Designed miniproteins, single chains, continued (4). Designs and how they scored, part 81

Each design is a single chain, and the fold is of that chain. pLDDT is the mean over its residues in the fold that is shown.

## One batch from the design tools (miniprotein)

Design m14993
Fold by ESMFold2-Fast:
Structure m14993 (fold): chain A 72 residues (1-72)
Amino acid sequence: NAASRAGAAAASAAARAGDGKGAEVLGTQYMLDGNGSQGGAAGMAGHMAARGEVSPEEAAAGLDRAYKSPDG
């Protein structure tokens, strides 16, 4: 839905800005809003960004892939 897609875009933007914790919070919210496997993938990508396991660009790409995965 439109609200969940807006949340997804915000999570990706946070990751690109280097705000790993913001990406984690927003990605998790996208998951909790009932986006199933896409939400789970977004939450995980945000969590990895928050932990500094990936670069901001890689985190953003991961979130973009999660929102556009085979389930998206």
Scores: mean pLDDT 66

Design m14994
Fold by ESMFold2-Fast:
Structure m14994 (fold): chain A 55 residues (1-55)
Amino acid sequence: NAEKEKRIQELEAEIDRLERETVRGVIDGSLTPEQVAERVKRIEELRKEIEELKK
């Protein structure tokens, strides 16, 4: 279904942005370790949502 595919693409784009921002924030020191951990948890939640949508 096109709506499901669109949502998966949006989630994948969000994960990609969060990963890039997290890596950059670690390198330049703008993110605390706790903020990095919260970003990682968010990415894991988004990945789980994608897996459920792919069924």
Scores: mean pLDDT 83

Design m14995
Fold by ESMFold2-Fast:
Structure m14995 (fold): chain A 57 residues (1-57)
Amino acid sequence: SAEIKELLERIFNGEFKSKEEILEEAEKLDLTPEQLEALRSAPNIGEIISILAELAK
């Protein structure tokens, strides 16, 4: 989706200071509770990027 792609661009531009700030923005997206839990369970920003990239397809 366009919203997930926009979030990914913001991450790549270094807008976020922490994993927690990225998760706050992800919670504003139209994601399922299961998808949000997958993001919250990711141990680092790299895995969050991988999950978001898959959801953006």
Scores: mean pLDDT 83

Design m14996
Fold by ESMFold2-Fast:
Structure m14996 (fold): chain A 111 residues (1-111)
Amino acid sequence: MAAEAAERGAREGTLEAGREGALAAQKGGEKEAAEAAEAAGEVAVELGTSGAASAAAGAAGAAGNSGPKAAEEGAEAARRAARAGVGTGSAAAGVSAAGASMQSKLLGGKG
């Protein structure tokens, strides 16, 4: 189903952001950067694709309070995840509807 593909894309984006956040934590304020990365991942998963841009801004703000390198890397990872989420959300809404319609045709068209 198209919705499953959209969820996988969002999950991959959050995993990538988490990995980059972990690297940022090693370079700057360890606890603050790790906490920001975890919060960004949780918010991205919770919101799915809706509000991803706001989630990225929030994560960037939190990371900004840590060391400069950690802040920049965290913000970059959050922005990347938000772009993937927003793009996937808009496309997924349309594709999910189309996918549901297609599945209905496959089941109804049996022969």
Scores: mean pLDDT 47

Design m14997
Fold by ESMFold2-Fast:
Structure m14997 (fold): chain A 115 residues (1-115)
Amino acid sequence: SPEERLAEMQRLLDEIERAAKEGKYDEAVEIFNRLLDFFLEYEPESEEEFRVMLGLLQQALDVIARYFPPELAREVADKAIETLKKLKEKYPEFQEEIDATIAYVERLRAEAEAR
C-alpha cells in the first residue's frame, strides 16, 4: 500500500542517518540508492503522496550534506538530480514539484562546495 511504501522509505531514511553518523558512507550510499529506486518503481497515486516522497528525499540529502565528505555529498547529489530528471520524463504532471526538488538539491550541492 502507499502507507506501507512511505513507512519503508522512512525506515531507509532513518538507516541512512544512522550509517552516515557512524561514518559508514558506503552503507549510507547503498541505502540511499534503495530510496531512489522507490521513485522509479513506485507509481504515486496522488500529488500529495509524491510530495511526501520528495520530502523524504530532501531529508535524506540534508543528512548526506551534513555528515558526508563534500566530494561524496556532491556525487550523491548528482545521482539524485539524474534520477529526478528521469522522473520528469516519466511524470510530466509533477514537473513543477520535481523542478523545485532539483533546485533544492542543486542548492545543497553548492553549499557542500562552499565549505
Scores: mean pLDDT 85

Design m14998
Fold by ESMFold2-Fast:
Structure m14998 (fold): chain A 74 residues (1-74)
Amino acid sequence: SLEELEKLYKEISELGQEIVENGSTEQKIKALRLMSEAQKILEEAKKTGDYEKAKERLEEILKELKEMVEEVKK
C-alpha cells in the first residue's frame, strides 16, 4: 500500500539523516544517494501504482542504511 511505502520512506529519511549528521564523508555521500533513490522510487510508485516492487526496493535501501548506522555508532 502507499501508506506502507510512505512509512518505509520516512524510516529511510530518518536513518539517512543520522548518517549525514554523524558519518564519514563517504557514508554521507552514499546516504544522500540512497535517500535520493528512495524518493524517486516512491514518486514512481505513486504515478504507476506498482507498490509491491517499490516496497521491495525501499526495503533493500532501508537494510543498507541500517547497516551503515551501526557502523557510524562504532
Scores: mean pLDDT 84

Design m15000
Fold by ESMFold2-Fast:
Structure m15000 (fold): chain A 118 residues (1-118)
Amino acid sequence: SLSPEIRELLEKFRELVEKAQTKPLHEVIDEAAKLAREFAERLTPEQLKEAYDAVMDYAIELAKDPNATDEQIDAAIQFAALLYRELLSKLTPEEQAQLRADFEKRMKEINELRKKRK
């Protein structure tokens, strides 16, 4: 099961994705950056990896959902990228290589799913 801190992060992340429908992009990015930094300071690298995985899984599910907007998908991707960068800074070179490969694979999957929505 997810720790309470990761659950809090995911709840705030989902709120951010919903706000992407009504807020300007720059405000959504600023809020995402603040959340990513806050949780990067509070979480262990292992917990940050769990949070990153959960956020990426959610972004993939949004890309599959015909009712999700491009703005919601973009907000989810942006937050995942911010967590990814925070996590990279805490890892060894070998772990960084593994995380980069995972990020590229999941981003490719999201982009292919987005093409099918057009």
Scores: mean pLDDT 85

Design m15001
Fold by ESMFold2-Fast:
Order: sequence, then C-alpha cells, then structure tokens
Structure m15001 (fold): chain A 60 residues (1-60)
Amino acid sequence: SVRLVGRFSSLLAAIGAALAAMGDVPEARVRVDGTEVTIEVPNDPELRRRAEEVLRLHGV
C-alpha cells in the first residue's frame, strides 16, 4: 500500500478532505489527526492518482 499525507489549514478543512477521500476512494483507509489527513491506498496507480487529486484539491 501507499501512504499519502496532507496537512490542512484547519480541523474543518482536514475533515472535509477526509470525507472527500472516503467518497472518491472508498478502497482507501483514511485517518485524521488534528489538521493532518493520512490516506492509505492499495498499490494501484489509478487509486493512488485519485487520492493525490483529492489532497491536491483540498490541500493547503
């Protein structure tokens, strides 16, 4: 699996990104720790790209 980490400007932004990741990449494991969101994706290029896109669109 591949682990992607995003740090956000606020707790609300982090939660929003986590919810978006869960919706767009349901195969991923999503964890929130304060303003940090960790997305663990199966080693699949398409799923990884989708997770990276979510972090990019919602990231700081």
Scores: mean pLDDT 80

Design m15002
Fold by ESMFold2-Fast:
Structure m15002 (fold): chain A 66 residues (1-66)
Amino acid sequence: SSAQIERLERMIKVLEEQLKLLEAQLKKLKENGADPRKIAFLEKQIANTKEMIEELERRLEELRAG
């Protein structure tokens, strides 16, 4: 439905903006030689966010195809 498509598009945009902030934070932590545990934690958050975006994009593609 159009409402489901609009909801997914909004969720993807929010997650993409969150991803940009997380990647910027990771870059700063790596440049400053931060604690490897903090780097690993942030890398996991980035990976999880990317997986969420990919899942929502797949759902959006299926809804647009049907």
Scores: mean pLDDT 88

Design m15003
Fold by ESMFold2-Fast:
Structure m15003 (fold): chain A 89 residues (1-89)
Amino acid sequence: GSLEEEIKRVEEKIKEIEKKIEELRKKIEELEKEKKKAEEEGDKEKVEELEKEIKELKLEIEILEGLLGIYRGILNLLKKKLEEKKEKE
């Protein structure tokens, strides 16, 4: 029924968020390498720019981790509802 479809949609959304977090973590790693190179070259302006971008991406990950927690909570509630519905047959 529609409840099984809702569960599947939430599971797919969780996977999308997890993948996006992984992609952002990889981007942060690349930017941290660029920042280290800019520090070695004495490019203070580039270091500040990269620090700002890294900070913004870390905040985006924190927001996504919060959303992931919410969707996992929703998934648990939906799975409990499905079990309760099966027990009443």
Scores: mean pLDDT 87

Design m15004
Fold by ESMFold2-Fast:
Structure m15004 (fold): chain A 60 residues (1-60)
Amino acid sequence: SKDDEIKKVKEEYDEKMEELINKLLEAIKNNDTEAREKYLKEMEKVKQEAEKQIEKIEKE
């Protein structure tokens, strides 16, 4: 069902975001500016991708 597909996208989004947040916190702890910027950009891409996937599912 669409609800099951959306739930799967949200679960994958939450998992990816948790991993990226942990990596971001480690980068901050290590004063790694390059890694921090990389993970922030990746988080934005993950969010946009999840939003696009949900919109596509809802339109079907």
Scores: mean pLDDT 86

Design m15005
Fold by ESMFold2-Fast:
Structure m15005 (fold): chain A 65 residues (1-65)
Amino acid sequence: MIDEKEVLAALGDMYVALAKLLESKGDLKGAAEEYEKAAEYYEKAGDEKKAKEAKEKAEKLKKEA
């Protein structure tokens, strides 16, 4: 069955999807918060690349907000 790390990565993907939806609506602050959550779940999953990408996106949106 699905490994625990795979479940954590899937949660990260869900938060990225939510962040993209909020960003498309102009909620840059909300999008940044959801990208931060995605980064935390990717870090727990051991996906350093996706965690870094999500964190960088959150930091960029915080500077724009």
Scores: mean pLDDT 82

Design m15006
Fold by ESMFold2-Fast:
Structure m15006 (fold): chain A 60 residues (1-60)
Amino acid sequence: SASADLAQLEALVEELARELGLTPAQVQRLKDLGRARIAAGESFEAAKAAVLAEAARLSK
């Protein structure tokens, strides 16, 4: 379900925040991105790929 997918993406973002040392603003940005992708009807895998790509961009 979309709710389960969103919860899984939010858990992933929290793990990425710990691993990459992301700021609260960057964490919120990634959560907003994942939420928007799921709300737009994208698959979990597509939303996850977008979040991972943005996290990688922010970590450099």
Scores: mean pLDDT 84

Design m15007
Fold by ESMFold2-Fast:
Structure m15007 (fold): chain A 65 residues (1-65)
Amino acid sequence: MEEVASKALDALSEAQIRKGRETLSEAQKKDLELGEHYLSEGMRTVDPEERKKNFEKAYEYAKKA
């Protein structure tokens, strides 16, 4: 769980850097917003399996951004 959360955070940080450099398309900016949303949901989720799913979704969207 901690490892998947760490990977999601790292991927989102890279996507945020790309956004700051104006290299993201509008679709990629929406993917970044979804990634940030799923990261927040994962952090507040108490069920281990649901928490992991949210962090995995955050990572997937961050990688698309």
Scores: mean pLDDT 82

Design m15008
Fold by ESMFold2-Fast:
Structure m15008 (fold): chain A 66 residues (1-66)
Amino acid sequence: SPRDEAIYYIQKASYYASLGDTEKAREYIEKGKEYASKVEDEEQREGLLKVLDEIEKEVEEIEKKQ
């Protein structure tokens, strides 16, 4: 389902962000946003997008130091 795909990409984005691999983290954030946007339930969609936004902010902090 789009929700399960979004969760998978969120997990991958978080993993690569934890490794400092900002390019791969951003690739998986983009995929996560694509699938999250297809989730029909508004509250679930907003929750998934919020998690992706938090990971993106983490990636931006890492990039400022590179």
Scores: mean pLDDT 87

Design m15009
Fold by ESMFold2-Fast:
Structure m15009 (fold): chain A 68 residues (1-68)
Amino acid sequence: AAELEALKEEGLEEIRKMLLEKYSEEEAEKALERVEELLSLAETLEALKETFELIKENLDEVVKLAKG
């Protein structure tokens, strides 16, 4: 089923737009790599949705972690 892939794609696009409003393309790209890692841990639609919400609420922390 493609529902996990569709939700992941939509959520990543939304997060990318949010990142590009505040951060450079380089910082956004590194943060998106971390987001991809976090999303890979979600095995269900519910977990994926919850992970996206947590990332959106903690976007600055995700960027900070991506920078080291």
Scores: mean pLDDT 79

Design m15010
Fold by ESMFold2-Fast:
Structure m15010 (fold): chain A 72 residues (1-72)
Amino acid sequence: MKFSKEEEAGIVAYHLLTEGKMTPEEVAEFVKKEFGIEIEVTPGNIRALLVASRELVKKHPEEAKEILKKYL
């Protein structure tokens, strides 16, 4: 299975927010530098990102682990 660039960014962001214990602002800066994707740091946008990426990680844990190794 191939994730989109946006889905890969979401998986990395989810890991950094949950396991990496980074702030939303720090994660948005990381995603901008590594993926070229700008995240608007609002409570609603961060919650939506967490929900969507959590579901991807739950459904595809092995593939998500490969994405984390690729970027982290």
Scores: mean pLDDT 80

Design m15011
Fold by ESMFold2-Fast:
Formats: sequence, C-alpha cells, structure tokens
Structure m15011 (fold): chain A 61 residues (1-61)
Amino acid sequence: SPEFEEIRARAATLPADWRALVERNLEIAEQVAKTLSPEEREALFANLRRLVDHYEAEAAA
C-alpha cells in the first residue's frame, strides 16, 4: 500500500526508540487493514499519520 510505504519511510527518519514504536504499530495495522473496508482503512491511515506527526514534533522540540 502506498500509504503504509509513506508512513514507514517517515518512521525511518525518527530516533531509534520512537521509530521502533511506530514500526510496531505499523505491523499490527497491516494485519488489521486486511479485514477493513476502504473507508475504515483511510481512518486507520489517518490515525497512523497522526502518530508519526506526534513523534516528528517531539523529535523537533
């Protein structure tokens, strides 16, 4: 999925501890996404982007 690739690429730029947390959430999310409708998957991607946004802001502070 382009969305998971985007989020994974962003996570790779984070400090190691925060990257590990995001990557763990991505692995769970990829399994869950297989059972979701397209609308539910879009909500999942929005939630994952918010998680990465939060850690990017923490890394910048």
Scores: mean pLDDT 81

Design m15012
Fold by ESMFold2-Fast:
Formats: C-alpha cells, structure tokens, sequence
Structure m15012 (fold): chain A 66 residues (1-66)
C-alpha cells in the first residue's frame, strides 16, 4: 500500500480531530448516551470526508478508506 503526501496529511488531520473529540468528552466528565456517541461518530466521519476532499484525495480513494 502506497500513501501519498496528501493521504498522510489527511490521516494526521483526522487523528487530530479524533484526539480533540476524545479530550472534549473527558473534559465534560460525564458518560455519553448511545445517541450522543452515534452523533459524535457521524460528525467525525463527516469531518474526515471534508478534510480528505480539501486535501485533494480522489473520490475513488475516499470509497476505499470508508
């Protein structure tokens, strides 16, 4: 498997957003409901797709990464 520079940057951006979300959950100091977890996961997936498109990852690669 070959990672392009754009793909590597996209992965780093996604990991940063996931880390930010995890820290926010910890800071809230409460258990998330299943509904809240689902919404958080959907938002993270949406943001990941936006970052990948912004960094020039092709539609074909987006389908493979999902």
Amino acid sequence: MELTENELQAIKKILEKIAEAAKKVEAEGRELSEEEKKKLAEELIKKAKEILKELGVSEELLKKLL
Scores: mean pLDDT 67

Design m15013
Fold by ESMFold2-Fast:
Structure m15013 (fold): chain A 99 residues (1-99)
Amino acid sequence: MSAEERRAEALASARAAAALAEEAAAALAAGDFRRATLLEVAAQLLGVAAEVLDPENAEAWRAVAEALARIAEAARAAGADEEDVARLEALARRYRERA
């Protein structure tokens, strides 16, 4: 895979993570916790894929940070454990700091 292909794939994965975070937030608001959990896991996996493909991609880092922060906000609003919310917020901060 070329460097240009890796950068494009990383950015695509990060953007997909952001889109899944939007859907996870909507699912939490609707009370569909099973769907929200699956979407959260998928968003995190896409974030890891972006990191593996292009660890220096600031655009990918920002997209992953925004996705995780949005899931954390939705989880808090839905009454999730503060420990789970804190973990998502810590991950969002880590990715934001790398951007």
Scores: mean pLDDT 74

Design m15014
Fold by ESMFold2-Fast:
Structure m15014 (fold): chain A 87 residues (1-87)
Amino acid sequence: GSEILVAGASEDEIDLAIEFAKEEAEKGYDIKIIAIGDGPKGKIYFEEEASGASKEEIEEKIRELVEKVKKASGGKVRIVVYAKKSK
C-alpha cells in the first residue's frame, strides 16, 4: 500500500512530517517529499526522492525544501510525504 501525510509549515507540522517520513522509511517504505507553496507566478513545487536516505538526510531534505518554498511563497507552505511500500 501507499501512505501519505500532508502538513503545513508550522514548526510542529514540519516535525510531524519529519517523524512520519522517518517512521515509514524505517518500515522499508520508499519516501518522496514534495513542498508546495503559492508564488506570484502560481504554484511553487519542489520534489525530492528520499528512498535509501538516512534519518538525518530525510530531516535535512524536508527542512531545506520548506525553507526554499517559504522564501519564494511568503511563508505559506504545504509539505506532502509519500511513503510507498517497496517490493
Scores: mean pLDDT 75

Design m15015
Fold by ESMFold2-Fast:
Structure m15015 (fold): chain A 65 residues (1-65)
Amino acid sequence: MEEHERQAVELMTRAKEAARAGDRERARELAEEAGRHAFEASGADPSTLESAVRTVVTHVLSLVP
């Protein structure tokens, strides 16, 4: 597995755990980091970075009670 893909998966797991625990700030930080690593692994157009990260953050924050 590519290092960026591995980091994205690990950070997403931690972000979801933080969200479920009600730690919105920690969940957002981890989700942003996960989104950036996922973007690096995908090789997508740099102009889509902000949108891709926003999608990941929105999904994770939706798990906060």
Scores: mean pLDDT 78

Design m15016
Fold by ESMFold2-Fast:
Formats: structure tokens, sequence, C-alpha cells
Structure m15016 (fold): chain A 58 residues (1-58)
């Protein structure tokens, strides 16, 4: 799946809203759990809060 900036913005908002609950984030965004888990690993490892910074790491 190709992730765009808008999708990453939605991911970061959902991540904050659901306090890192990957199942709820996956359901809200309609993204595969594997994709959400990968984004969670990147965000956690690099302390990413900006969707543009997240996009650069993909």
Amino acid sequence: IKLDLKTLERFLKAYEKHKGDLEEISKELGLPKSTVARLHEIVTKYNITDPEELLKLL
C-alpha cells in the first residue's frame, strides 16, 4: 500500500486519539494491521510527531 502525506496525518491523529491501540487505528483508517504496526515501530523508534518526517522515513 502506498502511503501519502494525508494518510500519515490521519495515522498520527488516530495514534494520539487511541493511545497507540493498533487495532482501533487499523479500523478507523481502513489500513492493514501490518501497515499500522510498521508505522507504530517507526514512530516509536524515531520519536516522530510530524507526518512530513514520517513520510521521509518511508
Scores: mean pLDDT 79

Design m15017
Fold by ESMFold2-Fast:
Structure m15017 (fold): chain A 99 residues (1-99)
Amino acid sequence: LYEEAVKAIEAGDIDTALSLAVELIREGKYDEAIKVLELIIEKDPNNAKAYTLLAVAYIHKKEYDKAIEWARKALEIDPNNKIARSVLKAAEHLKKNPK
């Protein structure tokens, strides 16, 4: 998954790389998902979905401050993104009420 995602990014196939990042999160491979998402953001810095998924990965790592920062960046790119807003609210709630 990780190597396939890196190859997709190098080929400019961001949609495939995003799908593989989702699969890495699903498999609990949060550090690999974060690396893939950071590479996507380097190639496509206005990709609100990549920032939203980065926030999701940090929620799973219980690094809620980082999750909040990345969700806010997603909303700076797409202020009406309901998924990013929901992720931000979830991260803020989990920071105050862990588990």
Scores: mean pLDDT 84

Design m15018
Fold by ESMFold2-Fast:
Structure m15018 (fold): chain A 116 residues (1-116)
Amino acid sequence: AAGAALEARVAAALAELRAETPEVTAVSASVTELDGELVVNAGATVAGFDSAEAARAAAREVARRIGEILREAAAASPELELKEVRTLVGEVREREVDGRRVYAATAAAVATLTLK
């Protein structure tokens, strides 16, 4: 129940992030219970950049925002104690679309929470 409610809050906030941020093309969230802890994996793909550096910069900012989403979702969950939030930026990927090189990257945050 607590994990499902947390997943729903994170998923809703990520959907809002995607709606407000044109470069965010995909979002995902999952919650897993492991040894009495809840682990939230939240991620996004940023795409449509003209350079690898622009893709990395966007991914770092989106990872920061996802980390904030996880902290806010935890704060809205009175049954849960937030232990850790880690942000991650994936490798930049290059694609050719209609003869043009475009760059994409993944952004993620992982939160660990315990039941109070």
Scores: mean pLDDT 87

Design m15019
Fold by ESMFold2-Fast:
Structure m15019 (fold): chain A 60 residues (1-60)
Amino acid sequence: MEKEKKIAEAIKLLMEGQYEEGKKLLIEAGFSESQAEEIVQLIQNKQYEEAILKIMDFLN
């Protein structure tokens, strides 16, 4: 529950352009810095489907 809430809040922040805050929450949710950076880059490029697929892959 807590991890999923952090991921949801991170995605919201990233979609609002708050990339530093969103990246920090992804790391707090258990993503590595490189994984969080990849997700941030995909969202910055408006590749939302790819970002969601990466999040699902990393949560495997």
Scores: mean pLDDT 82

Design m15020
Fold by ESMFold2-Fast:
Structure m15020 (fold): chain A 65 residues (1-65)
Amino acid sequence: GGVDEARTLAEENPDDWRAWYAAGRAAFAAGDYEEAARYFEKALALDPSNEVARALLEEARAKLA
């Protein structure tokens, strides 16, 4: 499924924030908010200026509160 493919792409491209961002979005869409938060954190570590990833990370964390 899309979540598994996005995760594999991110694991194969660990230095590419786009891969982690895609994995985060796929996990978020699937309702896997804990995994989505982890993936967005990795994307933000590589690209701290990504406001969309930051907003989605905050939303994923809110779903877990």
Scores: mean pLDDT 82

Design m15021
Fold by ESMFold2-Fast:
Structure m15021 (fold): chain A 72 residues (1-72)
Amino acid sequence: MSKEALELEAEAAMEVIKGTIYEKLGKYEEAAREYEEAAELLREAARISGDPVFERNAEALREKAEELKKKA
């Protein structure tokens, strides 16, 4: 795996942490935004690495963001 893909994964992990904090605070719009940003970072990691786990994780985060938007 390239350093670039690993850096994107690390950035995505930080956005997921922020999303989780916002979600626990009931800030669903902010949480959804953070999860969407994490998903885009993981999709970029998938394009660079070719690892399907990144695409699958990005899809899960996008689904989570859509659920939160419905609760906002």
Scores: mean pLDDT 85

Design m15022
Fold by ESMFold2-Fast:
Structure m15022 (fold): chain A 90 residues (1-90)
Amino acid sequence: SLVRTKEAEKLAKENPSLTPEEKQRLIDLYSQLLREDIVLAILRAAETFLEKFKDDPEYQAELERTRQEIAEVEARRKKLESEINDILSK
């Protein structure tokens, strides 16, 4: 998880063509991506637990909600990765 922040710092240092503003934006985007990685890990752990009880109606609603939240996090991660790629493609 901390790997993403260190990767951003390394990429910023190794890309001298990036402006200071673009380097800061890259760090900010990787920080956001790290937060989404943490949320995804928590939701995936919850999904794994709830899947053991998938045939129980009490847990079915929570499982469906958890899966919806996972899809939303994955969509945000893809958007962040796209923005990072756009900066690095300059």
Scores: mean pLDDT 83

Design m15023
Fold by ESMFold2-Fast:
Structure m15023 (fold): chain A 56 residues (1-56)
Amino acid sequence: MAAAEAARAGDAEAAERAAVRIYLQGNTKLAEEVGRALRAGDGEAAAEAILRGEQA
């Protein structure tokens, strides 16, 4: 998804929107992982978590 690429590029808003979607899909643990990476400024970790949510 474009959301993972945006997260790698430092687009915190796109990463946050992806985390909300993952949370609403019932994967609260993965959504928290995206949020934690975003708060740490780790766009690569956020993108990896987003991709795992999309593959699930």
Scores: mean pLDDT 75

Design m15024
Fold by ESMFold2-Fast:
Structure m15024 (fold): chain A 88 residues (1-88)
Amino acid sequence: MEEFQREMDRGAAFLALAVLSATSEGVARQVIDAVLKAKNAEEARKLALSIPGVTQEAADYAGKAKEALLSGNPEEALRYAQKAIDLA
């Protein structure tokens, strides 16, 4: 049942970030959408960096948010995503 628990935790993290995206606007929404759409942390950083006005530090936090999402950690995913938004 480890795989099932991991998918449930990933689902919770994805839902948390999806809600953050739905309640965000402009660059903030684009950053969270990059985290949600990326396949891995490296892609999340690259997608975030491609958004006009996003700093390298903000993109690094977007990558960390993706790692937390893939690891099934909703609290860390939200924390890093919020940091990415605050720095964008």
Scores: mean pLDDT 81

Design m15025
Fold by ESMFold2-Fast:
Structure m15025 (fold): chain A 55 residues (1-55)
Amino acid sequence: MSVEEIIEEIKKKYPELSEEQVKKLEELARQLAAAGASSEQIKIVVEWYAKEILE
C-alpha cells in the first residue's frame, strides 16, 4: 500500500479533516516510509494522529 493510498483511505474515513491537516498527515506518512516503517505501521500511526486532531 502506497502513502497516496493510505491518505486516500484516511480522507474517506475522516472527511472532516481540512486540506492543511491532510497535508500534515501525508508529510508524516512520507517521513515514516523514509524511516523504514511498513505500510501497516504507517496506516496505524496516521489514523491515530487523524483521530487526535479531531479530538
Scores: mean pLDDT 81

Design m15026
Fold by ESMFold2-Fast:
Structure m15026 (fold): chain A 70 residues (1-70)
Amino acid sequence: RLAELVRRLLEALRAGRVEEAHRLLAEFRRELATASDEEIREAVAVGAEANPEVPAEEVEAALEALLAAR
C-alpha cells in the first residue's frame, strides 16, 4: 500500500525511471486520500529509513502535514 508505493517510488527515482516514478507518485496521491493514519505513519517511516540524513524533526513535520492534508 502507501509504504510499498514509497519504496517503489524511491527505487524508480534511484534507477532514473522517471515515467515509472511519475505513475507511482500519482498512485501514492490517490491512496493517500483514503489512507488511515497508521498507513501514513508507515509510509513516512519507510521514507525516513531510505533518507537517514533527514532530521527526525523534519520527518515529524512531514507526517503532521500529510495527516492534516488528508
Scores: mean pLDDT 76

Design m15027
Fold by ESMFold2-Fast:
Structure m15027 (fold): chain A 69 residues (1-69)
Amino acid sequence: MLSFAERVAGALARHAEALVAAGRSLEEAVALVRAGIETYVANNPGALSEEEREYVLRAAEEAARRAAA
């Protein structure tokens, strides 16, 4: 069973890949995912720890980088 952070990381990694596939730059894809996480955290306080947010962002950045390669 995946943790909540792992599920969010997987979903945002796929979203980052889709943004790059749609013609967004790596920087744009990462910025959009980061903005999405910040909006989610603002609306759902405590849903993700700081460490979980870092984990999710790293997963999305790796996925975007692989898609951009």
Scores: mean pLDDT 78

Design m15028
Fold by ESMFold2-Fast:
Structure m15028 (fold): chain A 63 residues (1-63)
Amino acid sequence: MTPREKLERVLRLLAEGVPFSEALKREGLDFSSPEELTESLLRLGVVDEEEAEDIRAAMERSE
């Protein structure tokens, strides 16, 4: 399974309302911050800049 596929699955879990830390654990990922996750998503072209900002806001709200 590629890193991109794992990130796409994490995004789907977040969209379904799964908390950030639980979504990461389900896919076996270990990001230390929402910023690291969004940077990886942007780098791989999974999301655009606007989508990345929405994801950051959602994860901050989940604190």
Scores: mean pLDDT 72

Design m15029
Fold by ESMFold2-Fast:
Structure m15029 (fold): chain A 104 residues (1-104)
Amino acid sequence: MKVNMSDEERQTVIELLQQAKEKAIKAIEEGIRNGLSEEELLQMLSEVQSELIVRLRKAGLSDEVIEQVRTLLMEEQGDALRNKEPITPENVEKMFDKVIEKVK
C-alpha cells in the first residue's frame, strides 16, 4: 500500500523506521540470548513500535501519516503472527523492510 505523504515526510518516516528496525533487532537478539519467551519478545517488539509512533509525532508528522505507518506495522506484524513466523532478528528485519518498501 502506497502511503500519501510528501517526499520530506517520507524521508523522515524511512529514517525513523530504519532506527526502529535496528533497535528492534538488537532488543530481540539480546532477549533471545537472555532466554525470554516468545510472548516477552513480542512485548519488546510492541514497545519499540510504540516508541516509534511517539518519535513520528515529535518529528512533526501529520496524524494521517502516523496512522498510515501504524496501520502498515500492524498489518505486517499480524501477517507474521497469522503465519506463525518465529520472533527472530531475521523475521523482525524482514517485517520492517516490508513496511519501508511500502512507504517508498
Scores: mean pLDDT 84

